# Ledger of designs, part 45: designed miniproteins, single chains, continued (3)

Each design is a single chain, and the fold is of that chain. pLDDT is the mean over its residues in the fold that is shown.

## One batch from the design tools (miniprotein)

Design m9641
Fold by ESMFold2-Fast:
Parts: C-alpha cells; sequence; structure tokens
Structure m9641 (fold): chain A 79 residues (1-79)
C-alpha cells in the first residue's frame, strides 16, 4: 500500500540521517558508515522492486538517500 511505502521510505531516510550524524560525530568509522549506506541502498532497491522504480515516492526516497550519501562522502573526503 502507499501508506506502507511512505512508512518504509521515512524509516530509511531516518536511518540514513542517523548514519550521517554518527559519522559526523565520530561514532561510526568511515568503513562502518559506508557499509550502513550500502545496506540502506539495498533496502531502497527492494522498495523499487516491490513498488516500481518509477513510483514517485521511490524516486524521491532514492534522491534523498543519494543526497545524504554524497554528504557522507564529503565528510570522509575532508578527513
Amino acid sequence: SEEELKKKAEELIKKAKEVLEKLRNGELSDEEALKEFEEIAKEVQELAKEYGSDNPIVQETSKEILRIYVEGQEIIAEK
């Protein structure tokens, strides 16, 4: 359902933001953060498989997760 998709999308975005903050605070190593982002990317791929890659919620979730991941890579690069 759309409600279930929205809930799953919100949880993935929340998880990605938590990984980013833990990376920023030094609570996660670079390697641990990248591994967590890889698992989040796999979960987004499963949403695309279940609900369709052209679904607007899937597309916006993928964009937001990519934005967070790029921000994480920038933090790593500045070390």
Scores: mean pLDDT 86

Design m9643
Fold by ESMFold2-Fast:
Order: sequence, then structure tokens, then C-alpha cells
Structure m9643 (fold): chain A 69 residues (1-69)
Amino acid sequence: SADEEARRVLGEALELAARESPAVAAFLATDDGVLRANEVVEELGRREPVEDSPEARRRYAERIIEALT
């Protein structure tokens, strides 16, 4: 389903954000960081259609990094 695909793509974008940003990886080791990351991912999935492409995943990762740092 579209919701399952969106969840997978945004999950992969969060993993990419943690891989590219040590600050994001460190924040995700905290309870506050996990809660904030979940809020950001939910906002991204709700506000616009999620694209399944490498370019879109990179854009989502960049937005996640900005939101968590």
C-alpha cells in the first residue's frame, strides 16, 4: 500500500540521515531524539506524497537532518 511504501522510504531516509550526520546519530541515542525523529517522519509523510526514488530519499534525509540539528 502507499502508506507502507511511504513508511519504508521515510525509514530509509532516517537511516541515511543518521549515517550522514553524527549529530543526528547521537540525538537518536536519546529518548527525546527518538520522539522528535518520529514527529518529523510523521509530518513528512502527512504533508506531501512520498516519492520512492534515490533523489527523494536524499531530500528527505536532508530535511530530517535540518529538523534534528
Scores: mean pLDDT 82

Design m9644
Fold by ESMFold2-Fast:
Structure m9644 (fold): chain A 64 residues (1-64)
Amino acid sequence: SREDAERAARAAEAAARAGDAAGSAVQHYMTFLSTGDEAGRRGALAGARGDAAGAAKIAQEGAR
C-alpha cells in the first residue's frame, strides 16, 4: 500500500520532535562533562540512545 509515505511523514515528525528534545539533552550533557561527572555523562548518553531506539521501533512497526 501507499501507507509507506504516511509512515515516513510520521517518522519525520517524530524525529523532529526528538531533535528538539536532544538539544536540551546535549546542553545537560555539556554541563555534566564540565563537572567531570562520569555517571552524569553515562546517564545522558543512555537517554539519547533510548530516544534513538524508540525512533527505530516506529520504523520497524511500519512493516506491519
Scores: mean pLDDT 64

Design m9645
Fold by ESMFold2-Fast:
Structure m9645 (fold): chain A 69 residues (1-69)
Amino acid sequence: SMEEKLEKARKMLEELVKKGIITPEQADRILALIEQRLKTSKSFKLTEEELLRVPGVDRETAEKIPREV
């Protein structure tokens, strides 16, 4: 379900915050992007370009973020 996918994404992002790969603010922005994708197209795959639009996320950081759940 959409709720299960969103929960998996939230847990993944929490792990990245705990590892210091992203900030809590960046995690919130990425989660909002995932939620919008799930509402509009039933699938989500974040592109590198979308991740790079999050303030403070560079290419190296984007590579460490799983683009699929």
Scores: mean pLDDT 76

Design m9646
Fold by ESMFold2-Fast:
Structure m9646 (fold): chain A 68 residues (1-68)
Amino acid sequence: MLRSMQRHLAEVYQRNRDETLRQMARILGVPVSTVRRRLREDREGTFLEVAKEILKRGGFELSDELEE
């Protein structure tokens, strides 16, 4: 991937992530700001993985690992 294109995609995914974050907030029963803050604080940790698991159980999934 090219970094310049990745910047553009990151902006698009940020907007889509806002929708995903709202779904997470609904499933977890917390405000979107809380979900967003926790993801930001754990830049490379287990919280994102745990959040993905919870999101999957609610029928929503982050597809950042799409490689096909």
Scores: mean pLDDT 57

Design m9647
Fold by ESMFold2-Fast:
Structure m9647 (fold): chain A 72 residues (1-72)
Amino acid sequence: MSKEELDRAAAEQIRRLTEAALAAFAAGRLSAEQLAALREQARATAEYARSKGLERAARAAEEAVRRLEAAL
């Protein structure tokens, strides 16, 4: 897998996981504490992706942080 393929796949996975987490939270199947933990994981993922030059994954993770924080 190329770096570009990895970056694209990682960004899509981050978006899917973010949507799933928000849907689970809205349905009452995920606690605020669990959503907050996912927000912190997204923050760490954004920093890591930036350090590796994975720009798409970094932007997806940064958007995940904003969306998860807005739901809390």
Scores: mean pLDDT 88

Design m9648
Fold by ESMFold2-Fast:
Structure m9648 (fold): chain A 56 residues (1-56)
Amino acid sequence: VDEEKLREEIRKLMIENNVDLSKVDEIAEEISKKFGISKEEARKLVLEEGAKISEE
């Protein structure tokens, strides 16, 4: 799995949801399904990318 493409897709979904952390579970489920990784791993990556995209 290309980690850069994975992170780009996560960032895109986070921006679409206005970096709303309440949507982390929904975004993680989409990423898990699309890239064939575990939901737990997807959630970890979503939270990591969300932290880089400042939320005020």
Scores: mean pLDDT 73

Design m9649
Fold by ESMFold2-Fast:
Structure m9649 (fold): chain A 56 residues (1-56)
Amino acid sequence: NKYLKEGDELLKQKKYEEAIEKYVKALEEDPNNLEAYISLRVLDPELAKELEEKYF
């Protein structure tokens, strides 16, 4: 997943807000992407809960 890789790269640069946007896009493209969901739970637990309700 392209967006997961982009999110991971942004996270390494400590660009947390941009990383969150990429992980959200990763879930939009592949709702079963557990890695993107786990990363969102660490970075923004409230947003992750909202996305869980929407996609799962």
Scores: mean pLDDT 78

Design m9650
Fold by ESMFold2-Fast:
Structure m9650 (fold): chain A 61 residues (1-61)
Amino acid sequence: SREAVERSFLAAFLRYALRHARSVEQFRAAADTVLADFRRNHPAMVAYAEAALARALEELE
């Protein structure tokens, strides 16, 4: 489904960002850009994207 593709894209992006971010602040800045895109273009997925961001932040802390 389209949602599965969007979830796969988000997961791949977050894995990339976690690998390359050197600080929590740098990761948050990158994540905010992705969340802004989801809020504009994929509003049904915003809650999922926010939850995925929260889980990714736990890996950095």
Scores: mean pLDDT 71

Design m9651
Fold by ESMFold2-Fast:
Structure m9651 (fold): chain A 86 residues (1-86)
Amino acid sequence: MTLILVFRNLSEEQKEALLKEAEELKSRGYDVEVKVEGDTLTITIGNLTVEQEIGYILRAIGLGLDGFEVEIKIDGDTTTITVDFS
C-alpha cells in the first residue's frame, strides 16, 4: 500500500522536522519520496505495513479533532492524507 502525506501552510520549523522524519524513514529502508513546494510538503511512502498506515490515519484524525483541516482519501491501494496548518 502507498501512503501520500500532504502538509500545507507549514512553518519552517515544521518543514524541517518533517524532512528529518522522512530522512530517518529512508535510512530505515522505507521507499520514501519527498517533494517541497513553498510551504507545502508531500511525502510518499510505498512500503508501509497495514498497521503503520493505520497509525498515520489515526494521527491524522487526531489532528482533525484538534481543529486542523484534514482530508483522508482512500483510492484502491493508495491512501492520501492532507493536513492544512493555516
Scores: mean pLDDT 82

Design m9652
Fold by ESMFold2-Fast:
Structure m9652 (fold): chain A 70 residues (1-70)
Amino acid sequence: SEEEIEELLRRAQESSGLTPEQLEELRRRLEESRRLGFDAYMRRELGEEEADRLKAEFERNRRLAEERER
């Protein structure tokens, strides 16, 4: 999501001495990942089975985080 991309960029700015050029490159890569769709991106990089596994794990972790905030 856009929120996740913004959060990742914010963390990169805070934790690293990245140049403005490197931050722009990182933004472009994250936006490209979003354009292709998270599922398509993961399948391309990791393969179908691994992508499905990580998606399920991500969903589980998200639910656990939401439960803890409540």
Scores: mean pLDDT 65

Design m9653
Fold by ESMFold2-Fast:
Structure m9653 (fold): chain A 91 residues (1-91)
Amino acid sequence: EEEEKKRKEEEEKKKEEEKAKEEVETLKAVIEEITEKMLEAGLSPEELRKGIEGLGEKMSASASPKVAEAVRKAAEEEGKRAVERIEKAQA
C-alpha cells in the first residue's frame, strides 16, 4: 500500500513537471509571436514593454501556479529583447 502510493506520487510528479515544461515552451512561443506582431505594428518601446508585460500577466493568470512565474519572467525578458531590437534597428 505505502510502496504503491509512493510509486503513483512519483509518476504524477514526473507528469506534472513535463506538462509544466511544455506549457512554458508553448506560452513562450505565443509571447514571441505576439511580440513580433507588435514590432511589425510599429509600437514604441514603451508601448511594447507595457503590452508584453500585460500579456505575461494575463497568461500567468490562466496558467497553472507552477507555470505562472516562469511565464511572467519570459514576458519580461521578451519585452526587454523587443526594446533592444528596436534600438539596434534605429542604429
Scores: mean pLDDT 75

Design m9654
Fold by ESMFold2-Fast:
Structure m9654 (fold): chain A 74 residues (1-74)
Amino acid sequence: DREAALAELAALEERLRAEAEAALAAGREDEARRLLAEAALAGARYALSREAELSAEDVARARAMEAAAQAALA
């Protein structure tokens, strides 16, 4: 179910950003950076799941963001 998968990705991105904010407030900067990279990966995957609604340039940007987020998490 595409709609359910999209809702899950959007919820994951929101959850990870909230966790990153909590980590920053607690002084856990390294954890916050990792959580933000995970949120960026979820957001990029959400954008790519809407590929039919995106221009070729927007798809290329989303793929670049996915690759950058994966590299940041490695």
Scores: mean pLDDT 77

Design m9655
Fold by ESMFold2-Fast:
Structure m9655 (fold): chain A 78 residues (1-78)
Amino acid sequence: ELAEAIKEVLKERGVNFSDEEIERMARAAALAYEGKTPEEIAKELGVDPQTVVDYLRKIVEETGKTIIELYREAKAKL
């Protein structure tokens, strides 16, 4: 699944987040890839829309990669 592949990419980058945080970030990114809005993603994850935006921003800041590059690497693992 895309979320699991994204989670593995984040772990390989050595980001210093808990497994639960990485899981939520990976799920948010996977839902965004499907074209869901921050509001729709927030509803599915049980968080507020600002938290979703923060997850996506944090992925880019901590990995030094664009979200599109993250998707390409994750899809290569599928």
Scores: mean pLDDT 80

Design m9656
Fold by ESMFold2-Fast:
Formats: C-alpha cells, structure tokens, sequence
Structure m9656 (fold): chain A 57 residues (1-57)
C-alpha cells in the first residue's frame, strides 16, 4: 500500500472514531478524485463502502 493510502486510512479512521462520518467520507472521496492507480482506487472504494456501512449500522 502506498504511503498516501496509509495516510488516508489513518485520517479516515480517526474521523470515524470521532463520529465524523461525513468528514471521513469526504476525505476518501477526495482521495478517489486524485488517485489514478486502479488498485488504489479499488481499495479506496472498498474503504468508502465500509465507512458508509458502519454509519448505517
């Protein structure tokens, strides 16, 4: 995993832990907009889906 993806995961996790699901979703969506690598994009889509699933629970 790239250093950029590790940082996105870390920040998203901190936002989720704080209850800021909107902030976590926005962060991952922004990362998806600037990411061109197919494998990294797939990982970010999975992360986005996971955050939305946790928010809905």
Amino acid sequence: MSPELREVWRRASQLVDAGDFEGAIALVEEALRRTTDPEDREYLRGLLDTIRHIQAA
Scores: mean pLDDT 80

Design m9657
Fold by ESMFold2-Fast:
Structure m9657 (fold): chain A 92 residues (1-92)
Amino acid sequence: SRAVRLAAEEARRAAEAAGLRARVRVEGNKATVTLEGADTSQQFAAISGASGAWYNGAEAEVKTQGDTVTVTVTGKSPEEAAAGLRDLAASL
């Protein structure tokens, strides 16, 4: 979906603005955002953003390994997934 791709790119740019290296993968209404070089504060920010996405109706999963945070957002619609990705972007 174009909406999900645009929101995922927005999250990637927000992460880059915060000094992180970000990679994004989009599969339908599912987006995986991988954040590299995250300090403890940035890791908590990503977890907070994913929690916001969850409460707004998107499924959100966070995995942390070292300084890498992987956030997966899945919506029932492209609009829900995009909203979840924007919640993540706003937290960074």
Scores: mean pLDDT 81

Design m9658
Fold by ESMFold2-Fast:
Structure m9658 (fold): chain A 102 residues (1-102)
Amino acid sequence: ATAEKARELAALDAAAARFLADLLETLAAQGTPGWGGRLSVSPDGVVDTDGADAAGQAAIHAAGESGIRSVSREDGRVVVDLRFADAADAQALADALRAAVA
């Protein structure tokens, strides 16, 4: 479940979970379309994306469900595979991350 993966991320790196929640809340407030792919969070809170291309679009359609797919650490960065179908899903992911770090 999304809540389980949000807790996994918060346990791995609470600061990264907060930075991701901030990003998702901003995207939701802006009325973001659906997105899927990899997000990476540096130790200083820089969030980079690499999944907004054709592969990211295909992942949105193929995955079917909003949520966090995986959480890992790569080269000092926290890497999160996630998707959301719309602004409401992005907000729900942000809410799950906020709850996990509370």
Scores: mean pLDDT 73

Design m9659
Fold by ESMFold2-Fast:
Structure m9659 (fold): chain A 55 residues (1-55)
Amino acid sequence: MSELAKALKEAAERSTNPEVREAFRQAVENYEKGDSEAALEATRRGAEALARHQA
């Protein structure tokens, strides 16, 4: 399992915002299915949501 998949799982567990948590969970699921494009798309959405809610 890649270090990226592990980092995404940890980010999902640490996030208190439901939108951020759901996006990172979707990224992990797609990564485990081997769908790299869907995993990257979900990761990007999670990062955008995190940036908006970090302040």
Scores: mean pLDDT 73

Design m9660
Fold by ESMFold2-Fast:
Structure m9660 (fold): chain A 60 residues (1-60)
Amino acid sequence: MEEEKVEELEKKAREALAAGDFDTAVQYIIEIYKINPEKALELARELVARQQPAADAAMA
């Protein structure tokens, strides 16, 4: 079902966010957006919040 697919994509997106792999996280968020835009926006907000600390830590 589409809901199960969204849950799988959300799990992978959150794993990518936790790893600091924002490119992979964005790809999963885009796939979720095609099915559930509201869920994709929540994940995009988390991505933006995580990018700010990561940018401060990864100045190299």
Scores: mean pLDDT 73

Design m9661
Fold by ESMFold2-Fast:
Structure m9661 (fold): chain A 78 residues (1-78)
Amino acid sequence: IVANAAWALGEIGSQDPAVVEALVKALQHEDQDVRKAAAEALGKIGSQAAIEPLKKLLKHEDEEVALAALDALNRIQF
């Protein structure tokens, strides 16, 4: 899949690997609100690199965090 630089910059602002890595790391944060926000951000970004970390988050005990990860995966994959 070829990404266009214009949409990556404008809408995503997240093709910077450091930003994606920081959000992936935030998925393991102790604060559930931080984990939820990171999952939502990764879903809006639509990065394929986020798929595996989000799948791991689906097994989380916090229902809201797991639902955010599921929504993010649906946005990326569908």
Scores: mean pLDDT 67

Design m9662
Fold by ESMFold2-Fast:
Structure m9662 (fold): chain A 82 residues (1-82)
Amino acid sequence: GKEELKKKAEEYVDKAFELLKKGEDIIEVLEEIAKATKYSVEPDKERAKELYKKLREYIEKNKPDKKKVEELEKKFLEEYEK
């Protein structure tokens, strides 16, 4: 039901924020964001957008593997547009 989808979206967004804070592989962060956007509902979508903005800043500062990041970023955008 709707509550389950909301809870899943919140869990994925929280995981993405935790990975970002921990300085984990940016690819994992992008994957968690993609999951968050797929299961998000209206309140959680705003949070996912904020996380995406922070992720972009993190990428610019840390300059991870460009090709892998671009592939996952494409997946994130595809899920966001659904």
Scores: mean pLDDT 70

Design m9663
Fold by ESMFold2-Fast:
Structure m9663 (fold): chain A 58 residues (1-58)
Amino acid sequence: MEEKAKEIKEKAYEIAKDESLSEEEIQKEVRELAKGANDEEQAAGAEGAVLGLEERAK
């Protein structure tokens, strides 16, 4: 994974595991994080968000 994609994935993961945010707010923040990103970086962000939500749901 490229450095930018990895950074976006890690940021999205941290956003998604934040219990103070609703799922809708997480989706909005992840979209803003990837706003200028290419398709690969956007996919990495979505993957990070899914992993973060899974950790939160434990």
Scores: mean pLDDT 76

Design m9664
Fold by ESMFold2-Fast:
Structure m9664 (fold): chain A 75 residues (1-75)
Amino acid sequence: MLSEEELEVEVLGSLVLMEISIALKYTEDEEAREKLRELGEEIVKILNDKSLSPEEKKKKLEELREEVKRLVEES
């Protein structure tokens, strides 16, 4: 069973990936779409990185979530 911290990381990662999927559905700009896909790949990479602690993963995921929000707002 996952620890509470590991569960929080998985939930956060899933939420950001869902936000990217929704953004891709409503974003028509090709450059923004490509950046959103790249951010999604980075999130998956972070979630699968066994060398990172849950704390480090959470910090990186929160930073990427802010990048997703900025990209959507700038589109």
Scores: mean pLDDT 82

Design m9665
Fold by ESMFold2-Fast:
Structure m9665 (fold): chain A 62 residues (1-62)
Amino acid sequence: GMRIGVVAAKDEKAGKEGADKMLQAGAEKVIQLIGKSLDEAKALARELRAQGYAVTGADVSG
C-alpha cells in the first residue's frame, strides 16, 4: 500500500519542510497536522497502522 508519513508542525511552512523531508525518506504521501503536537502525530500514525496503512513514521517540524 501507499507509504504514509505524519508530521506535526507549528505552522504551514514548518509542515511543508517536514513533509518534504519525509518524502525524500521514502514516504509517498504526508499528512500534515498544523497546530498539533508530536504526540498527536504519533497517535494518528498508530491509528493508521491499526487500519492497515504502511506508515513510514511520525515527526515534528518547527
Scores: mean pLDDT 87

Design m9666
Fold by ESMFold2-Fast:
Structure m9666 (fold): chain A 114 residues (1-114)
Amino acid sequence: DLLLEAGERAIRVGREYNDEILERIGRSIYTHLEAGDLEAARRAAIAAEVFTEAVLKAAEYEKKGDFRKADMVIGIAFAVLSDLPLSVLGDVDEELLEFYRELLELERRVRERL
């Protein structure tokens, strides 16, 4: 079950990296499924998958001491999920632009699988 897998992964990664928002997104998939709201569960699963990759990428930048890029990759995930232009985040270098393209492609693939 792709929805349950997305929820389990988001809760696990959210707990590991102390990201309460990611953990809540993962838990919301179970809440929507219990309520019979399959459409809301699918939207939450897309958000869970995109935000999980952003949290993992932020952790990589934090290990390098690049706290600005760690914050920016979280902002990129919100831009992807909210259909906002990347320019709302300010100055974005080629590495952050590549990550944005990767998250757009991930969001498309997850939506197609659900």
Scores: mean pLDDT 87

Design m9667
Fold by ESMFold2-Fast:
Structure m9667 (fold): chain A 75 residues (1-75)
Amino acid sequence: SADEEVARGIAALRAGDYEAAVEHFLRALELDPRNITAVGGLVHAARQLLRRDPEDERAKRLLAEGRARLRELLA
């Protein structure tokens, strides 16, 4: 379920495994595209990946897309 993938993503964030966190939150969003916790987790994970590698093009894209979606969900 989306909630199970969100829980796995949060566990990955706590472990500092930001790549795993991204994959779990993306799976949660495939199951529930309006899951605000998954979008927020994806934004957080992408920011941490960019702190580690500022040239990470995937993380830049995920951060931009996640922020845009978060604005839509909170509007």
Scores: mean pLDDT 88

Design m9668
Fold by ESMFold2-Fast:
Structure m9668 (fold): chain A 69 residues (1-69)
Amino acid sequence: GASEELKLKIIEHAKELAIKYALETLGLPESTPVEIEIEGNKIIVTLKDGDKTYVFVFDMETLEFEKIE
């Protein structure tokens, strides 16, 4: 149904925004290796900058974005 299609589009936009915000927060280029995973209502973004790994979590329920590593 239309609500199902809209929900999928919202999730795709949320993923793109989470990646963009993580990169901008760290000042990293768009060419930075990024892994994305969804766990329930959480979008987990993992970025690698040389030997360092950064992890961000976006909660789709609370709309909170947090760096955990």
Scores: mean pLDDT 78

Design m9669
Fold by ESMFold2-Fast:
Structure m9669 (fold): chain A 86 residues (1-86)
Amino acid sequence: MENLEKGIKYLESGDYEKAIEYFKKAIEDDPDNPLAWTALSVAYYLLGKKEEAHKYAVKAVEIARKNGIPVSELINFAKELREKAK
């Protein structure tokens, strides 16, 4: 989860492009982690890239459902990330 945490740190500092880079690395490390896909979606949303944000949010939900993870965890995580962002 090191790349996910680094991405969150960049998101908190307002560097959304670096946040995206680290969230993509987190997905490469563990593509079955729906939180990494959720984080990528939030970062694209904050950049105003709504199509990419929606695409990655859909992937996060699909992965969560496949792995028995409640969608509420993704919603809570997305809310937390948006509250931490500048």
Scores: mean pLDDT 86

Design m9670
Fold by ESMFold2-Fast:
Structure m9670 (fold): chain A 68 residues (1-68)
Amino acid sequence: SSADDLRKLYEELSKDPRIKATLIGDDTLVIETTLSVEELIGLTLRIIGDYPNLEVSVSGNTITIRGK
């Protein structure tokens, strides 16, 4: 389910000290990063590739991920 995928992604990304992940309810994951633009694009593409059932939005250094 999208909720299980968001929880797994939250646990994985929380291990990177450049990433502050916040899980909101069961359907929204907000990621605040200190990554460069190039690294942020790379991370966004990896998430889209690994979790095609999730909707990904980017604003500045923040990625918002939701179930579709």
Scores: mean pLDDT 84

Design m9671
Fold by ESMFold2-Fast:
Structure m9671 (fold): chain A 90 residues (1-90)
Amino acid sequence: MEAQIEALRRAAEEAVEAARAGDAEATRRAARALLEAARGLDLSDPRARAAIEEAAERLTEARREARRRGHEESARVLEEAIEELHKLLL
């Protein structure tokens, strides 16, 4: 479990960095990796659910920052990823 959670955290960091840089292609790639990592987690484990919630929060902040900087495409990619992460928690 810890290795999968760490992979999720790394993917979230990559998505945040790409969005801050305004690199829409890198943001899409990182968001895809993030969602793949999240879907691989055992959601019966509360640690996995907490890690997904933490990732969604980090992406929410990065989306706001990207929008302020005029990186609208990166912000939209993050918004779609946040929606998918929240669906996993339902």
Scores: mean pLDDT 86

Design m9672
Fold by ESMFold2-Fast:
Structure m9672 (fold): chain A 78 residues (1-78)
Amino acid sequence: MHTKKGEELRKEGEEYRKQGDYKKAGEKYAQAGAHYLQAGDLEKAAEMFEKAAEAYRKAGDDEMAAEAEAAAEHLRRL
């Protein structure tokens, strides 16, 4: 089930990604992932953290990218 806030944040992340603001895109995707995780939607949470990791890497933030990637991998193993 999609949460309204998770879906809103995903759309904001997509918009920032299209504008080339990868740092803000990563932030919004990570926030969307947290909301999906709170809702128990592990699949969508993992997808959002994967998108956050990609955005953070494009922004040059390898530390935040690694954190988001680890979160996604953990959720995929559950």
Scores: mean pLDDT 85

Design m9673
Fold by ESMFold2-Fast:
Structure m9673 (fold): chain A 57 residues (1-57)
Amino acid sequence: GDLYKRLLQKELGLSEEQLEEIARLAREGRIDEAARLISKHGGLPLESARVVAELLS
């Protein structure tokens, strides 16, 4: 569980607050919104960010 979140924080430069919001959106099934935040704050292309968001759901 937590290892994947730690890898995302370290590799993408996400803050703890950003990661918590992304994880919350993904758990609510709001994958497109979670992906947009990953793309905006982590610098990933939106398509790649969507895959990451689905793995957090």
Scores: mean pLDDT 79

Design m9674
Fold by ESMFold2-Fast:
Structure m9674 (fold): chain A 68 residues (1-68)
Amino acid sequence: MVITEEDVRNVSPEELKERLELSNESYFEVTGKKLKISKKSKNVVEVKSDNTISYLYVTEEAAEEILK
């Protein structure tokens, strides 16, 4: 599953976390490796794969929910 900027703005923190978990599961099934999801700052979540680094600009509450 691909998460877009529009998805980040229009979904709840819980739904965004679920979408990231599904993306990580799909990435693991295809590559045998998991996405590294980490807190970069209060409002920024870093999603790192072998070939890409993506930054999700979210609310502090959404960042905390994703990283639980």
Scores: mean pLDDT 69

Design m9675
Fold by ESMFold2-Fast:
Structure m9675 (fold): chain A 86 residues (1-86)
Amino acid sequence: MEEERERLRERARELLREAEELIKKAEEAVKKGDVEKARELLEEAARLLGEAARLAQEAGDAELLERVGELGVRLDEVYEKLKEAE
């Protein structure tokens, strides 16, 4: 049971790292006016973030859930910038 919880935490951390990289790429795409690419990157980041949230919740890791929340706020900020870029 402890080993399974550790495995869930490792998986969640990996997905959070990937989601953060996609959010960064989306921010750059918005700055360049590439609205379509930014949307695609944000959609994938949201999917990974949702999966990370599920795993973090299952693992009972409050720190990972807090990190999911932080990236979720950043994701929403990029969506708002994307709306302004059109």
Scores: mean pLDDT 85

Design m9676
Fold by ESMFold2-Fast:
Structure m9676 (fold): chain A 81 residues (1-81)
Amino acid sequence: SEEYAKKLKELEKKVKEEPSAENYFELGKLYFERGDYETAIEYYEKALELEPSSETYKNLGEVYEKLGELKKAEEYYKKAE
């Protein structure tokens, strides 16, 4: 949608100018919602490099679950509590 494309472009600009765990996490969520799991993982991992987060670990668990990598999903869910 136009709204999705606009938000994606704004967040991509934001992470390029002022990278932060929150901005990388939001980008990961947008890609995950679109079904681009590989790109979602990339941005979630960038968010974790800056700041560990239970929410980011949970979202990584969900992505790996969608990919059928159940053991890896379990590991991330465990890290999230």
Scores: mean pLDDT 86

Design m9677
Fold by ESMFold2-Fast:
Structure m9677 (fold): chain A 56 residues (1-56)
Amino acid sequence: AAAQEAYDAEASRIVGELNKRIEEADKLTPEEAQKKIQEAVDEAARRMGEAYRAAR
């Protein structure tokens, strides 16, 4: 269904953005990296929830 395809596309985009932010954090100090990774994970979780609701 179109809704499932839209969800899959958005999920792939969210994962891609998360991975990019993790790579950027790898250049920082461990303390700064942990904070940036936590922020990125929280944003990804929120976006996933929005995509799931939109797919209904």
Scores: mean pLDDT 80

